# Designed miniproteins, single chains: the designs that were tried, part 19

Each design is a single chain, and the fold is of that chain. pLDDT is the mean over its residues in the fold that is shown.

## One batch from the design tools (miniprotein)

Design m676
Fold by ESMFold2-Fast:
Structure m676 (fold): chain A 72 residues (1-72)
Amino acid sequence: EKELIVEFAKKYLPEGLANAIISAIEKDPSTLPVAARALARRVTIEQAEEFLKKLTDPKVKEAVEREIARRR
């Protein structure tokens, strides 16, 4: 899960923001749902939906699904 969030952040976010998200999850893995939601907020809806399809953690999925629903 963490590796997927790191890869997606590096691909779609500015370096500074990607590094901030990576640092947060390295420091505290309980922030994974919040980090994934923040990532979903900053990419296109289509990119967020592709990200969602790759997630396996139910809490991380729920956070991303709620962000996508909020933006629709």
Scores: mean pLDDT 78

Design m678
Fold by ESMFold2-Fast:
Structure m678 (fold): chain A 80 residues (1-80)
Amino acid sequence: MEEEAKKLKEEAKELRRKAIELGAEAALLYMKAESLRISGEASEEELQKLREKGEELHKKAEELEEKAKELEEEAKKLEE
């Protein structure tokens, strides 16, 4: 049981790390869109594409984080 819990924790850790990376990338895209909006250097279409890309990455990050939490809960039940 503890070996299976350890495998689930390692899988959860990998998913959580990937979620953090995607979340950080989404945040950078949002910051870039805001910077370009303030400077007036980008069209509304370009700003929208950056925001849509950020939203897509943010959604993927949330999905991976949810899956990681589920694996962590399964691991915890195996350790109880």
Scores: mean pLDDT 83

Design m679
Fold by ESMFold2-Fast:
Structure m679 (fold): chain A 90 residues (1-90)
Amino acid sequence: EEEIDKLAETNPEEAFERIAALEDLEKRARLLTSWATDPRMAPLRARIADLFNEIADQLSPELRARVAFGLALAGVPASELADPAVRAAA
């Protein structure tokens, strides 16, 4: 987790690939939540949203909502997020 955060400073693309390769869905969700609102990750927000949507059905409702709200706050359209509460609020 901390190693991926360090990669995000110097190589955001590689850091994103590391998150995509994580099989621990809870760790992936936590990293996606922190990155959703990080200004350094702005060029990757669309890819972060896509990755979130791929795993959304496998996350707990609370973790799913946390990531979706984070992405919505960062400017991702709620209609593109696979979370019923966020899409209903759009």
Scores: mean pLDDT 70

Design m680
Fold by ESMFold2-Fast:
Structure m680 (fold): chain A 88 residues (1-88)
Amino acid sequence: AEALRREAEELERELERFKEEAAEILVRGSPDPALATLEGAKAYLDDTAEGKNSGKVSPTTEGGKLIEKELRELGERRRRLREEAERL
């Protein structure tokens, strides 16, 4: 029980660190005006991690697409760990 909770906490910290790094990259590299501000980039990353991305804003650069893929994978893993921790 405690081990799964700790894994979820570690993944949460990793996800938050990744979001901060990704927001800075998107602000500097994105041609999309919605992603050119820290507020817009963070909102996009939060929606993507929660699986709530409306599809209206998406990165067109190769780096941005890799960020989106990694964030979705981390978000899915976070949800699964939380569900497993609740089950035990």
Scores: mean pLDDT 69

Design m681
Fold by ESMFold2-Fast:
Structure m681 (fold): chain A 63 residues (1-63)
Amino acid sequence: SDAEKSAEAAKKAAEEGDAAAAGTAGYQMHLVSGNREAGRRAAQAAADGDAEAAAKYAIEGAK
């Protein structure tokens, strides 16, 4: 699904150390899919500079 592809892109951004890109992708995807809590957690992790956590929440919300 498009949500799974967006979560994969967020994971790749996190592997490259781009927390802002990872969190933004996760937040936007979950606003569209309706998993707002996972999107908020991804955005918070990105704001904290934690690219790995941002990607984790993006992927979890895509399930």
Scores: mean pLDDT 67

Design m682
Fold by ESMFold2-Fast:
Structure m682 (fold): chain A 58 residues (1-58)
Amino acid sequence: FARAWPGYAQKLADGLLAQADASTNPEAKELFRQAAEYALKGDYKKASELALQGEDIL
């Protein structure tokens, strides 16, 4: 039951980019960066799916 929040997309993207920078796995880095892009576009479902994939291969 998540509603759009002022700055939510930017906050989510910032967190995902931080995870990308912290990751040592290049595939995980790419997935987190893609997740951040989808979050900025408002596609939170796709952003979540990509972030989970990045965590699974970390």
Scores: mean pLDDT 75

Design m683
Fold by ESMFold2-Fast:
Structure m683 (fold): chain A 66 residues (1-66)
Amino acid sequence: MATVVATGLDARGATATALKAIGAGGEAKVSGGFPATVVGTGLSEEGAKEVAATAEAGGGKAEVSG
């Protein structure tokens, strides 16, 4: 199981990244304030890759651990 930590996100980027993590069968936590941080947990390697790509497309940075 993999974890994704995404940082530097605006409201739309944070929402898209969190929804992608949930849609991939994981959990997501969004930190309050902007720029926002999203932590996705319980992801497969493929799901983590898609969540990281979504965060980067939103102008953030993402790190994958697993």
Scores: mean pLDDT 82

Design m684
Fold by ESMFold2-Fast:
Parts: structure tokens; sequence; C-alpha cells
Structure m684 (fold): chain A 60 residues (1-60)
């Protein structure tokens, strides 16, 4: 949804189209992402689509 796009752009502080790695631990704690998924965050947060899937599953 457009809400996830806005949030993703807010987290993309460098404007490079990807969430900076320094935000992964914070987001994992905020969304309460299981430990087994945390190793996949570089892949999942490299795109808006991956971020949206994670947010919809754990934050909603």
Amino acid sequence: SSEYETFYRFLDTDGDGAIPAEHYAFLAEQFRIPAEERGRLPELFASLEGFRAVAERYAS
C-alpha cells in the first residue's frame, strides 16, 4: 500500500532505494521479527516489495 511506500522512503535516509543496514536491528525489534528471519533482512529490506511483505506479516 502507499503507507508502506511512504514509510520505506522515510527509512531510506540516503535516497538510494534501500533501507540502510544500521536500521535492520531496530526494525527487527519494532516488528518483533523471529530470530530465524533476521538473517534474511539484507535480502528482504533491499526492496520495497520485501519490506512491505515483512511489515504486513509482522507489523500488521
Scores: mean pLDDT 71

Design m685
Fold by ESMFold2-Fast:
Structure m685 (fold): chain A 74 residues (1-74)
Amino acid sequence: MFEEYLALPREELEERYRELTEKLRERNLPIVTPEQIAAGRAAAGLSASEKELLAMAVAANEAILEEAERREKA
């Protein structure tokens, strides 16, 4: 997932993250950090589909941050 998002053009990656964030909001799910998800705190009580949506949003956010870091170092 992260690698798939990192392979997208920046504009498409930002659009995917926006769509995922909107879907999270529609389901009243929090936008949480990867650390919170890894600790299980944000995933407690979520369905499998909700966990998948959160994982996708986290992966897209990490890909955006990675691209930003690569641009700074280039």
Scores: mean pLDDT 66

Design m686
Fold by ESMFold2-Fast:
Structure m686 (fold): chain A 87 residues (1-87)
Amino acid sequence: MSEDEIIDEMLARLKELLAKETDPTFRAILEEMIALVKELKAAGASVFEIIEKLAELLKKNEDKLTPEQAQQLEDVIARAYTLALES
């Protein structure tokens, strides 16, 4: 899988979570994460740099999220990391 394909899968998963979510706090965090991934992709950042920045943003907002919401974001990050290691 190419880095672009991994980044696009990450974006698709974040957008899917946003489409299903009604919590305005979690929606705001998802929108910030989507914007961050798009900005870093446009700047030519590596998939590992994007993963690190998403993990940092998750940690910053951890206290605002339910354990289930935090786990959903951790799953997106973990999947991208696994795919990047296999590439």
Scores: mean pLDDT 87

Design m687
Fold by ESMFold2-Fast:
Structure m687 (fold): chain A 57 residues (1-57)
Amino acid sequence: SEEKIEQAVNRLKEETGLDEETARKIAESLYKVAEELGIDFDKLLDTVIERLKKKRE
């Protein structure tokens, strides 16, 4: 949903330092993948954020 995508954009910006455009593209792509594969979007997002944080550090 739009609300979940907006929450994901905000989390990506705050936790990884990504700009809004990049965060939105990632959030929308992850949402689509989660829907197509039947994966929990929130868990997928958590995994991606954790990996991005480690690459930044």
Scores: mean pLDDT 81

Design m688
Fold by ESMFold2-Fast:
Structure m688 (fold): chain A 66 residues (1-66)
Amino acid sequence: MTYLVTLSGSVAHQIGTVLRLIGDPRVEVEPVGPTTYRVTISGSAAHQQAIVDALRADPRVTVEAL
């Protein structure tokens, strides 16, 4: 599934979030704006849901399904 992810936290939080996503070989991250990323998640449905739930649990992260 592909998602639009917008980060509103500190620069350190944004870098940490992007590095966590890039560290997963089943996740592709493409910058589309200064704080906005297109995130494509592959793998099992459970893996995709776990990543989306973790992102949505952070109030500094907005996740929109594309």
Scores: mean pLDDT 82

Design m689
Fold by ESMFold2-Fast:
Parts: sequence; structure tokens; C-alpha cells
Structure m689 (fold): chain A 80 residues (1-80)
Amino acid sequence: AAAARRAAARAELARLAELAEAGKISDAEAAARSARILGLAYGLPEEVARELAERAREAADDVEAMDALVAEMGELVRAV
């Protein structure tokens, strides 16, 4: 069940990447939606997933900030 939810989330992320490549959404919006989708799929609370999405939106043009956010999300996911 968890693996299936994560696989579905990855498919949704691929769709967001396609929209961003087509210029239909911004990279910041794609990053924010991706962070929320992954957070929820990995069992993080809605409030935490929303906060991570807002941080991803702000960090989208900053590779170091985005890498730090991804690492933090990985730690949060491992803690649940």
C-alpha cells in the first residue's frame, strides 16, 4: 500500500515536470506541488507537507537551498 502510494506520487510528479517543461506552470510552482505530494505520500501531516511546499516554492531557483530541503524531507520521512 505505501509503495503503491509512493509510485502514484512519482507518476504525478512526472506530470508536473512535463507541465513545467511546457511552460504551463513555473518551476517554483512545480517544486511546491511536488514537495506536498511527496510529503503526503510518505505519511507526513498535511500541515508539514504544506510548509515544505511553501519552502520549496521559495527555494526553486536555489540549488543549495533545494538540496537542503530534500535532505530534511528525507529525515522527516525516515522518522515516521
Scores: mean pLDDT 75

Design m690
Fold by ESMFold2-Fast:
Structure m690 (fold): chain A 95 residues (1-95)
Amino acid sequence: SLEEKIKELEEKIKKNPNDAKAWLELGNRYLALEKYEKAIEYYEKAIELDPNNAVAWANLALAYEKLGKLEKAKEYAKKALEIDPNNAVARSILS
């Protein structure tokens, strides 16, 4: 079902490339697959379309943390907390 959902999301963004939620969900699927560089690409697109989505910023930060890029992870976690100070993922990265 994970591969099926990825294909559905890829077809959705081909038809509507401005669907920020679909880009975010695609990033989340690749994060779950531990494909962190690909997750980052999709989170960056989600943020380009919806820069006030704290979840997208926090998950971007998490993907950078998983790659060992700790300064980038902290930078983006701070962005998430500017939008939502209660974001648990972003708080965890900065602790």
Scores: mean pLDDT 90

Design m691
Fold by ESMFold2-Fast:
Structure m691 (fold): chain A 57 residues (1-57)
Amino acid sequence: GRAEAEALIRRALPVLLTLSGRALEIAVELMAKELSEAFGLSREEARRLILEAIRAA
């Protein structure tokens, strides 16, 4: 669910914060797809959670 997705995002955040530009865009989209498929979130919801975590870091 959402809590499991948020835990996985938190674990991936240090790596995501080393990325910029196109590499970050690709990583965010791939992660959003995987979180959507694994935890039953929409891709938009998953993408929003990832971007909110990056913005809050």
Scores: mean pLDDT 84

Design m692
Fold by ESMFold2-Fast:
Formats: C-alpha cells, structure tokens, sequence
Structure m692 (fold): chain A 91 residues (1-91)
C-alpha cells in the first residue's frame, strides 16, 4: 500500500541520516516496490544515495538512472542528474 510505502520511505530517510546505510538500502528498495511514478523515483533516489555511501557506485548509478527514467520532468530531476554524474565519476 502507499501508506506502507511512505512509512518505509520515512524510515529509510532516518536510517540514511543516522549512517545506517545497509538498512537504508533495504527500506528504500521495499518502498520503491510499493510506489509508482514520481513516488517510486524518489524512493529510488534514496536507494541510490545509500548505495553511494556504501561505495556501491555502479548500483547507485543504476538507481539514479531509473529514477530519472520514471520521472524525467520532476523538479527534483536536476538533483538526481547531478548525483548520477557523481556516481559515474566515482567508477
């Protein structure tokens, strides 16, 4: 459900802020499965950030690319593009 996805997404944000990156990956992955469209893109962006913190740059880049593919017209898209470029530069 969307409500369940939002709870998982919010827990993912807390885990990311607290440096629990592996937990954040799992929470954002589960949230993305429960979301569609732009909400899913936001969860995939969170997933990419957590993966980047873990040094998993190829997986982070793929998550950012999928977020952009799902919501290319989002106001957040320029930030997602900047993080994608950063992940690709780390490869």
Amino acid sequence: SEAEGRELYERGLVALREGRYEEAVELFRKAAELFEGELKAHALFGLGLALFKLGRYEEAAKAFEEALKLAPSSFAAPMWQANLAKAKAAL
Scores: mean pLDDT 91

Design m693
Fold by ESMFold2-Fast:
Structure m693 (fold): chain A 64 residues (1-64)
Amino acid sequence: GPREARRAEQLAHSARLAADPQDPRYQVLREVAEELRRIGEEVDRAIALSKETGLPFKEALEAV
């Protein structure tokens, strides 16, 4: 809704102000974001595996 859109816009604006595209920190932040996305996929797979097999989440995460 409108509140979510406003918060997303504020976060994007703050990120743009804080992260100059020419600043090395901008590239590092992008790489971290890509890593977090991959970790998110692994976590989702681990949750699915844990539910399917009854394995503890920690063991399922190591199996993904």
Scores: mean pLDDT 69

Design m694
Fold by ESMFold2-Fast:
Structure m694 (fold): chain A 67 residues (1-67)
Amino acid sequence: MKRTLVVVDRDLAAGEALGARLKEKYGYDEVVVLGNASVAEARALGERLEKEYGAEVDVVAAGDALL
């Protein structure tokens, strides 16, 4: 099963850096960085990827209170 991480960060470079670290630590197959999207929009994209490709999708918002 393909594991995909979606990172939401208005700073694409920061989002890519976070995505790369999480990929190395947790073994994601793919990282998608969204620079101009809400968490809700990222979640909707994740649901589409799960339905169309059978991927397992995790979403992280680098600009929220958890980061």
Scores: mean pLDDT 74

Design m695
Fold by ESMFold2-Fast:
Structure m695 (fold): chain A 67 residues (1-67)
Amino acid sequence: SVKKLEELLKKFGEALQAGDLAKAEEYLKQLKEFYKNLPKSTSKELKELIKNIIKQGEETIKAKKAA
């Protein structure tokens, strides 16, 4: 599960660096689905970290679209 999170974060970051907002939105959607499908045994700290990453990603895409 950690490897999947790392892979999605890397791809999301690469899409943002390339200026590919459509691809960045696709990876952000995959991050949201990953968060929804987390096992019930997942720590509260890890859930909060992933939630904050998603929020920051949404704000970054919104800012880039407004520019």
Scores: mean pLDDT 81

Design m696
Fold by ESMFold2-Fast:
Structure m696 (fold): chain A 70 residues (1-70)
Amino acid sequence: SEEAEELIKRGEKLFKEGMEAYKAGDYEKAIELFEESIELYRKAAELGSLEAAENEALARMFLSIVKLEK
């Protein structure tokens, strides 16, 4: 659906920004961006997107890693 596709694109943008924050050592910013990305992917997955469900799982994994680094 168009709604799921838009949510995925926005989630991907936030996830990439989160990865850049993580690489820069800005763990607080990375956590915020990953949490926002996860919410967008979760909404897209609820609309039936398997891709979004997979992206949500990956984003949650990265969030866990960042929280351990903090």
Scores: mean pLDDT 86

Design m697
Fold by ESMFold2-Fast:
Structure m697 (fold): chain A 78 residues (1-78)
Amino acid sequence: MLRQALLQTRQQVQKTFSKENAEKVTQAIDKALELLDQGASTAEAVRVLVRTLRENLSDEDVEKAIQILVDALNQVAN
């Protein structure tokens, strides 16, 4: 359930990142959610999310954002 994990990730990034970087991650997540609403596959939405994060954040912050998403996906799967 990628949508639920993306929504949880939006909440967690507010606690982990500076306000500026939290806004950048939130924008990337919102773009992925819009793609899912338009009928894009989970794989396509994830590819666009990761690309958008890499274009706007440091490698360290991209890794942190991906880790939060992976943790959220694991919580939703269990």
Scores: mean pLDDT 84

Design m698
Fold by ESMFold2-Fast:
Structure m698 (fold): chain A 66 residues (1-66)
Amino acid sequence: MSRNEFHAMVFSTASQMAELAGDQETAKYNQELADRARAGEEIPDEELQKVQDTLHDLLDAGVPAP
């Protein structure tokens, strides 16, 4: 899997988990980043850190991974 494909998968996972939690803004935000990564855009390290924190928070809240 390419770096861009991996990033797209991570952001897509966060988007799906946020949607399950009812957080449509976070879901949309992460889906846009997934789409950008899929288009071959370089995702900043700040966004990679943010999605890691988002995934941790959602898992701690009991939201299952899709």
Scores: mean pLDDT 82

Design m699
Fold by ESMFold2-Fast:
Structure m699 (fold): chain A 65 residues (1-65)
Amino acid sequence: GAAAAEAAADAGGAAAVGAASRGDPQKWLTEGQKGADATRAAGGDEALVDRVRAGGIAASEAAKS
């Protein structure tokens, strides 16, 4: 359901932040994609999946700054 999909997206975001804080922006692009895949598996719609990927990209740019 939506709650499970959002939890999967949040978990991916947390992993991405952890990777970025260690100076590895590529790691959390990967973690963002895993979060997107988990969101689909949990029954998330395409808009939520796309939001997770977009969040990963935005965090990558922030980590590189």
Scores: mean pLDDT 65

Design m700
Fold by ESMFold2-Fast:
Structure m700 (fold): chain A 95 residues (1-95)
Amino acid sequence: SLEEKIKELEEKIKENPNDAEAWLELGNKYLALKEYEKAIEYYEKAIELDPNNAIAWANLAVAYLKLGEKEKAEEYAKKALEIDPNNAVARAILE
């Protein structure tokens, strides 16, 4: 199921590389697989296409936190909160 969904998302972005939601979902799948560096690449692409997506910024912060990059995680969590002050993930990172 997860592997099939990743393949579907990869084919979707080949056909439409400007689908910010597909890039975000692909990042989420790789985050679940603990492939944090790949998750970061896909979240960065989602943010490039849709910079006002607080979920993408918050999840990017989680991926950096998982890699031990606390300063970057806090920076991106702050960005998520500038967009959505109620983002629970970003709030949890900043305490």
Scores: mean pLDDT 90

Design m701
Fold by ESMFold2-Fast:
Structure m701 (fold): chain A 55 residues (1-55)
Amino acid sequence: MEELIERAYEEMKRLVAEGRSLGDAAMEVRRRLLEEGVSEELAQEVTEEAARRLA
């Protein structure tokens, strides 16, 4: 779990630096996690935790 949160944090941070909103960054990272086979519940928790660390 922690490794996924760290990865989500780094990706969201990059997307925000590129001018995306935090919400758009979270949605994009969640989509990628789902494509990698991460469950919807886990992808949601991971991106929410990453967003909290970024705020």
Scores: mean pLDDT 82

Design m702
Fold by ESMFold2-Fast:
Structure m702 (fold): chain A 59 residues (1-59)
Amino acid sequence: MEFTPEEKEELEQGLRFVELLEEASKTLSEEELVEFLRYAAENPELSYEELIELLKEKL
């Protein structure tokens, strides 16, 4: 399969969001989960660990 860079990024973002949601939902409260996913959407370059650190810094 041949994806354009744009299509690949869209796919990567979708998969990343699903993975982040599953992982975070096990460790975060519902309110924290919403904030976490917002940070994930705003910062597509950040890893799960970096997003968790961002969330903690906001507390």
Scores: mean pLDDT 74

Design m703
Fold by ESMFold2-Fast:
Structure m703 (fold): chain A 57 residues (1-57)
Amino acid sequence: SEHERALLEVSAEFLELASEVSEFLAPRLPGELSEQNLRAAEESRERAEELRREAEE
C-alpha cells in the first residue's frame, strides 16, 4: 500500500541518518566503542538498503 511504502522510505532515511551519526562519532570514541559504532553503522546502512528495495516493489 502507499502508506506502507512511505513508512519503509522514512524508516530507511532514519537508518541512513543513524549510520551517518555513528560514523561521525566513531573517531571521537575510545577504541572498543569506536569499532562497535562502525559495525552498527554498517548494519544500519545494509538494513536501509533492504527497506528501500522493498519500498520499490
Scores: mean pLDDT 84

Design m704
Fold by ESMFold2-Fast:
Structure m704 (fold): chain A 97 residues (1-97)
Amino acid sequence: EAEKLLEEGKKYLEKGDYDEALKKYKEALKLYEEKGDKKGQAEAYRNLGLVYAKKGDYDKAIEYFNKAIALAEEIGDVKLQMEIGAEELAVAVERAL
């Protein structure tokens, strides 16, 4: 169920429906939290960061990327840490322009 919410959120994000994307990703996050699925939580936070970046809210984007990185670090997922770190760096560069 949480995976389907991530898929739906991505679909809305691709269509530019940022509010619906946020809603789906927040619902996915809640389900992952209830399950204790820290990897799912990190992925949900990552996706929330991407939506806020698309909305131009770079401060919130960085906040959510930092939450995702902290969870990825806690579970030892170096690949996920690097992927989110690259996305955060791209957003930081956009903010500086």
Scores: mean pLDDT 87

Design m705
Fold by ESMFold2-Fast:
Structure m705 (fold): chain A 58 residues (1-58)
Amino acid sequence: DEEEKRFEELFEEIKKKGLASYRANLEAVGKERPEEEIERRVEEAARVSAEEFRRQEE
């Protein structure tokens, strides 16, 4: 439904921004991780952030 669509849009937006920020942070601190690990960590964080944001709207 609309709530689910909104959550998916929010999740994708947070994930996109999270990927960029996470990669920038790794570069700034001189660390490296496999892309699969980066994507997994960012996806987990984005899911939590999206749930937190959704909860605030209630």
Scores: mean pLDDT 76

Design m706
Fold by ESMFold2-Fast:
Structure m706 (fold): chain A 95 residues (1-95)
Amino acid sequence: SALEAAYELGRRIGREFAAMEKAGVPQEELQARGREAQAEVDRLTRTLAERLAFQMGLAEGRLEELGASEEERRRLEAEIAEARRELERLEREAA
């Protein structure tokens, strides 16, 4: 589905960026890679639901790759939970 595609893109990008951060890649290079990925992101995140699925994927991918601090882990888990609640609300309103 479109939501699954957006989520999987987010998860892939989230893992990639977390791995680059762990490797000490400069911030400027991270930003350049983000700009390169933007066209694919825009193509798969045309609706609010797809954007929320992508955001959930980003946070999940980041958590999978990082030995994140407790604070960052809690923040990412909260972002996932919030995006999931919003997506569930949109699905209920569409039904």
Scores: mean pLDDT 80

Design m707
Fold by ESMFold2-Fast:
Structure m707 (fold): chain A 60 residues (1-60)
Amino acid sequence: ELTPVERFWEALNEIMKENTLSEEEIRERTEELLKEVEDPEIQESLRHASNLAIEVLKKE
């Protein structure tokens, strides 16, 4: 049972697995999605997902 936010997290994680995105590109994608989201709680969730994506990328 995935909400739109959780679905986005799954898509973001899938993109990270390809290891083709830089930290800046992950941030850019997150900011683009945040433009579509007005709810502060959802924004917080998206930023958390972005942070996790960057941590995975750092691991390489």
Scores: mean pLDDT 66

Design m708
Fold by ESMFold2-Fast:
Structure m708 (fold): chain A 47 residues (1-47)
Amino acid sequence: AEEEERRKRIREEQKKLVDELMNTTDPAKVAEIRDRYLRLRREAGRR
């Protein structure tokens, strides 16, 4: 139950990161956002 709510929250955070990624042209910032996105995917898929 709590894990399901956490999954939805992770998905919402991923959407925010995607929006930030689309507005970012700095390669270093893009790399940081990609790393955070992958970490969130890993947490979501770890179940």
Scores: mean pLDDT 75

Design m709
Fold by ESMFold2-Fast:
Structure m709 (fold): chain A 70 residues (1-70)
Amino acid sequence: SSEDKFEEFKEEIKNITEKLKKGEITPEEAAKRIHELVQKYAPYFTPEQLEEARKLLEEAGEIMNEVIEK
């Protein structure tokens, strides 16, 4: 279902940002993985889920910017 795919997407984004914060992956690798997830999952989302995904991606982008600036 759309809800199941959205929950999977959220967990995948969280996993990527946690690995990035721990220095286990680079910002470049994190961006690549996030891009692949968006392409895979976004077509299945409702408008409300797309808005929530946008907010999650903004949060991930802030984390990536903090890592790049150091």
Scores: mean pLDDT 82

Design m711
Fold by ESMFold2-Fast:
Structure m711 (fold): chain A 55 residues (1-55)
Amino acid sequence: SKEEKVNKLLKEADELDRQGALAAINGDQETLEEYRKKIAEIVKEIKKLDPNLKL
């Protein structure tokens, strides 16, 4: 369902955000930037599926 797809994407974004924070702590700015870009793409996909969802 649409809700299942959104929930899966939200969990994926949350995990990438967590991993990105760890990369930043370790001084890995390249990995942080890559994860930020991936999160931005996930957010775009969520908004396509549910344009009224506040993120």
Scores: mean pLDDT 83

Design m712
Fold by ESMFold2-Fast:
Structure m712 (fold): chain A 99 residues (1-99)
Amino acid sequence: SIDESFKESAEQDYKNAEDNLDKAEEAVKKGDISKAGSYMSSASILLSIAEMGGLEKEKVEELKKRLSEINKLLSKNPKLSEEQKKNNLALAERYEKKA
């Protein structure tokens, strides 16, 4: 009873979130904004599940920092509309405030 199975699941979700963030960073470098957005969406969902599963605060803060940094990089991308850039900046700020 209690904690080990949820912690193992949270650690796997953490690893999957890191893998998605690595792929998002690679997609940004290649200029594939659509793939970057998809990987970031997946990482955000995995982070939420991992946090609910009892992932350590330091690892939660690490993932939120990476999500903030990638959103800031996207906000500077000339392929995005001004509205999309504004939305990415707002997301970056939210992740910084919640880390």
Scores: mean pLDDT 81

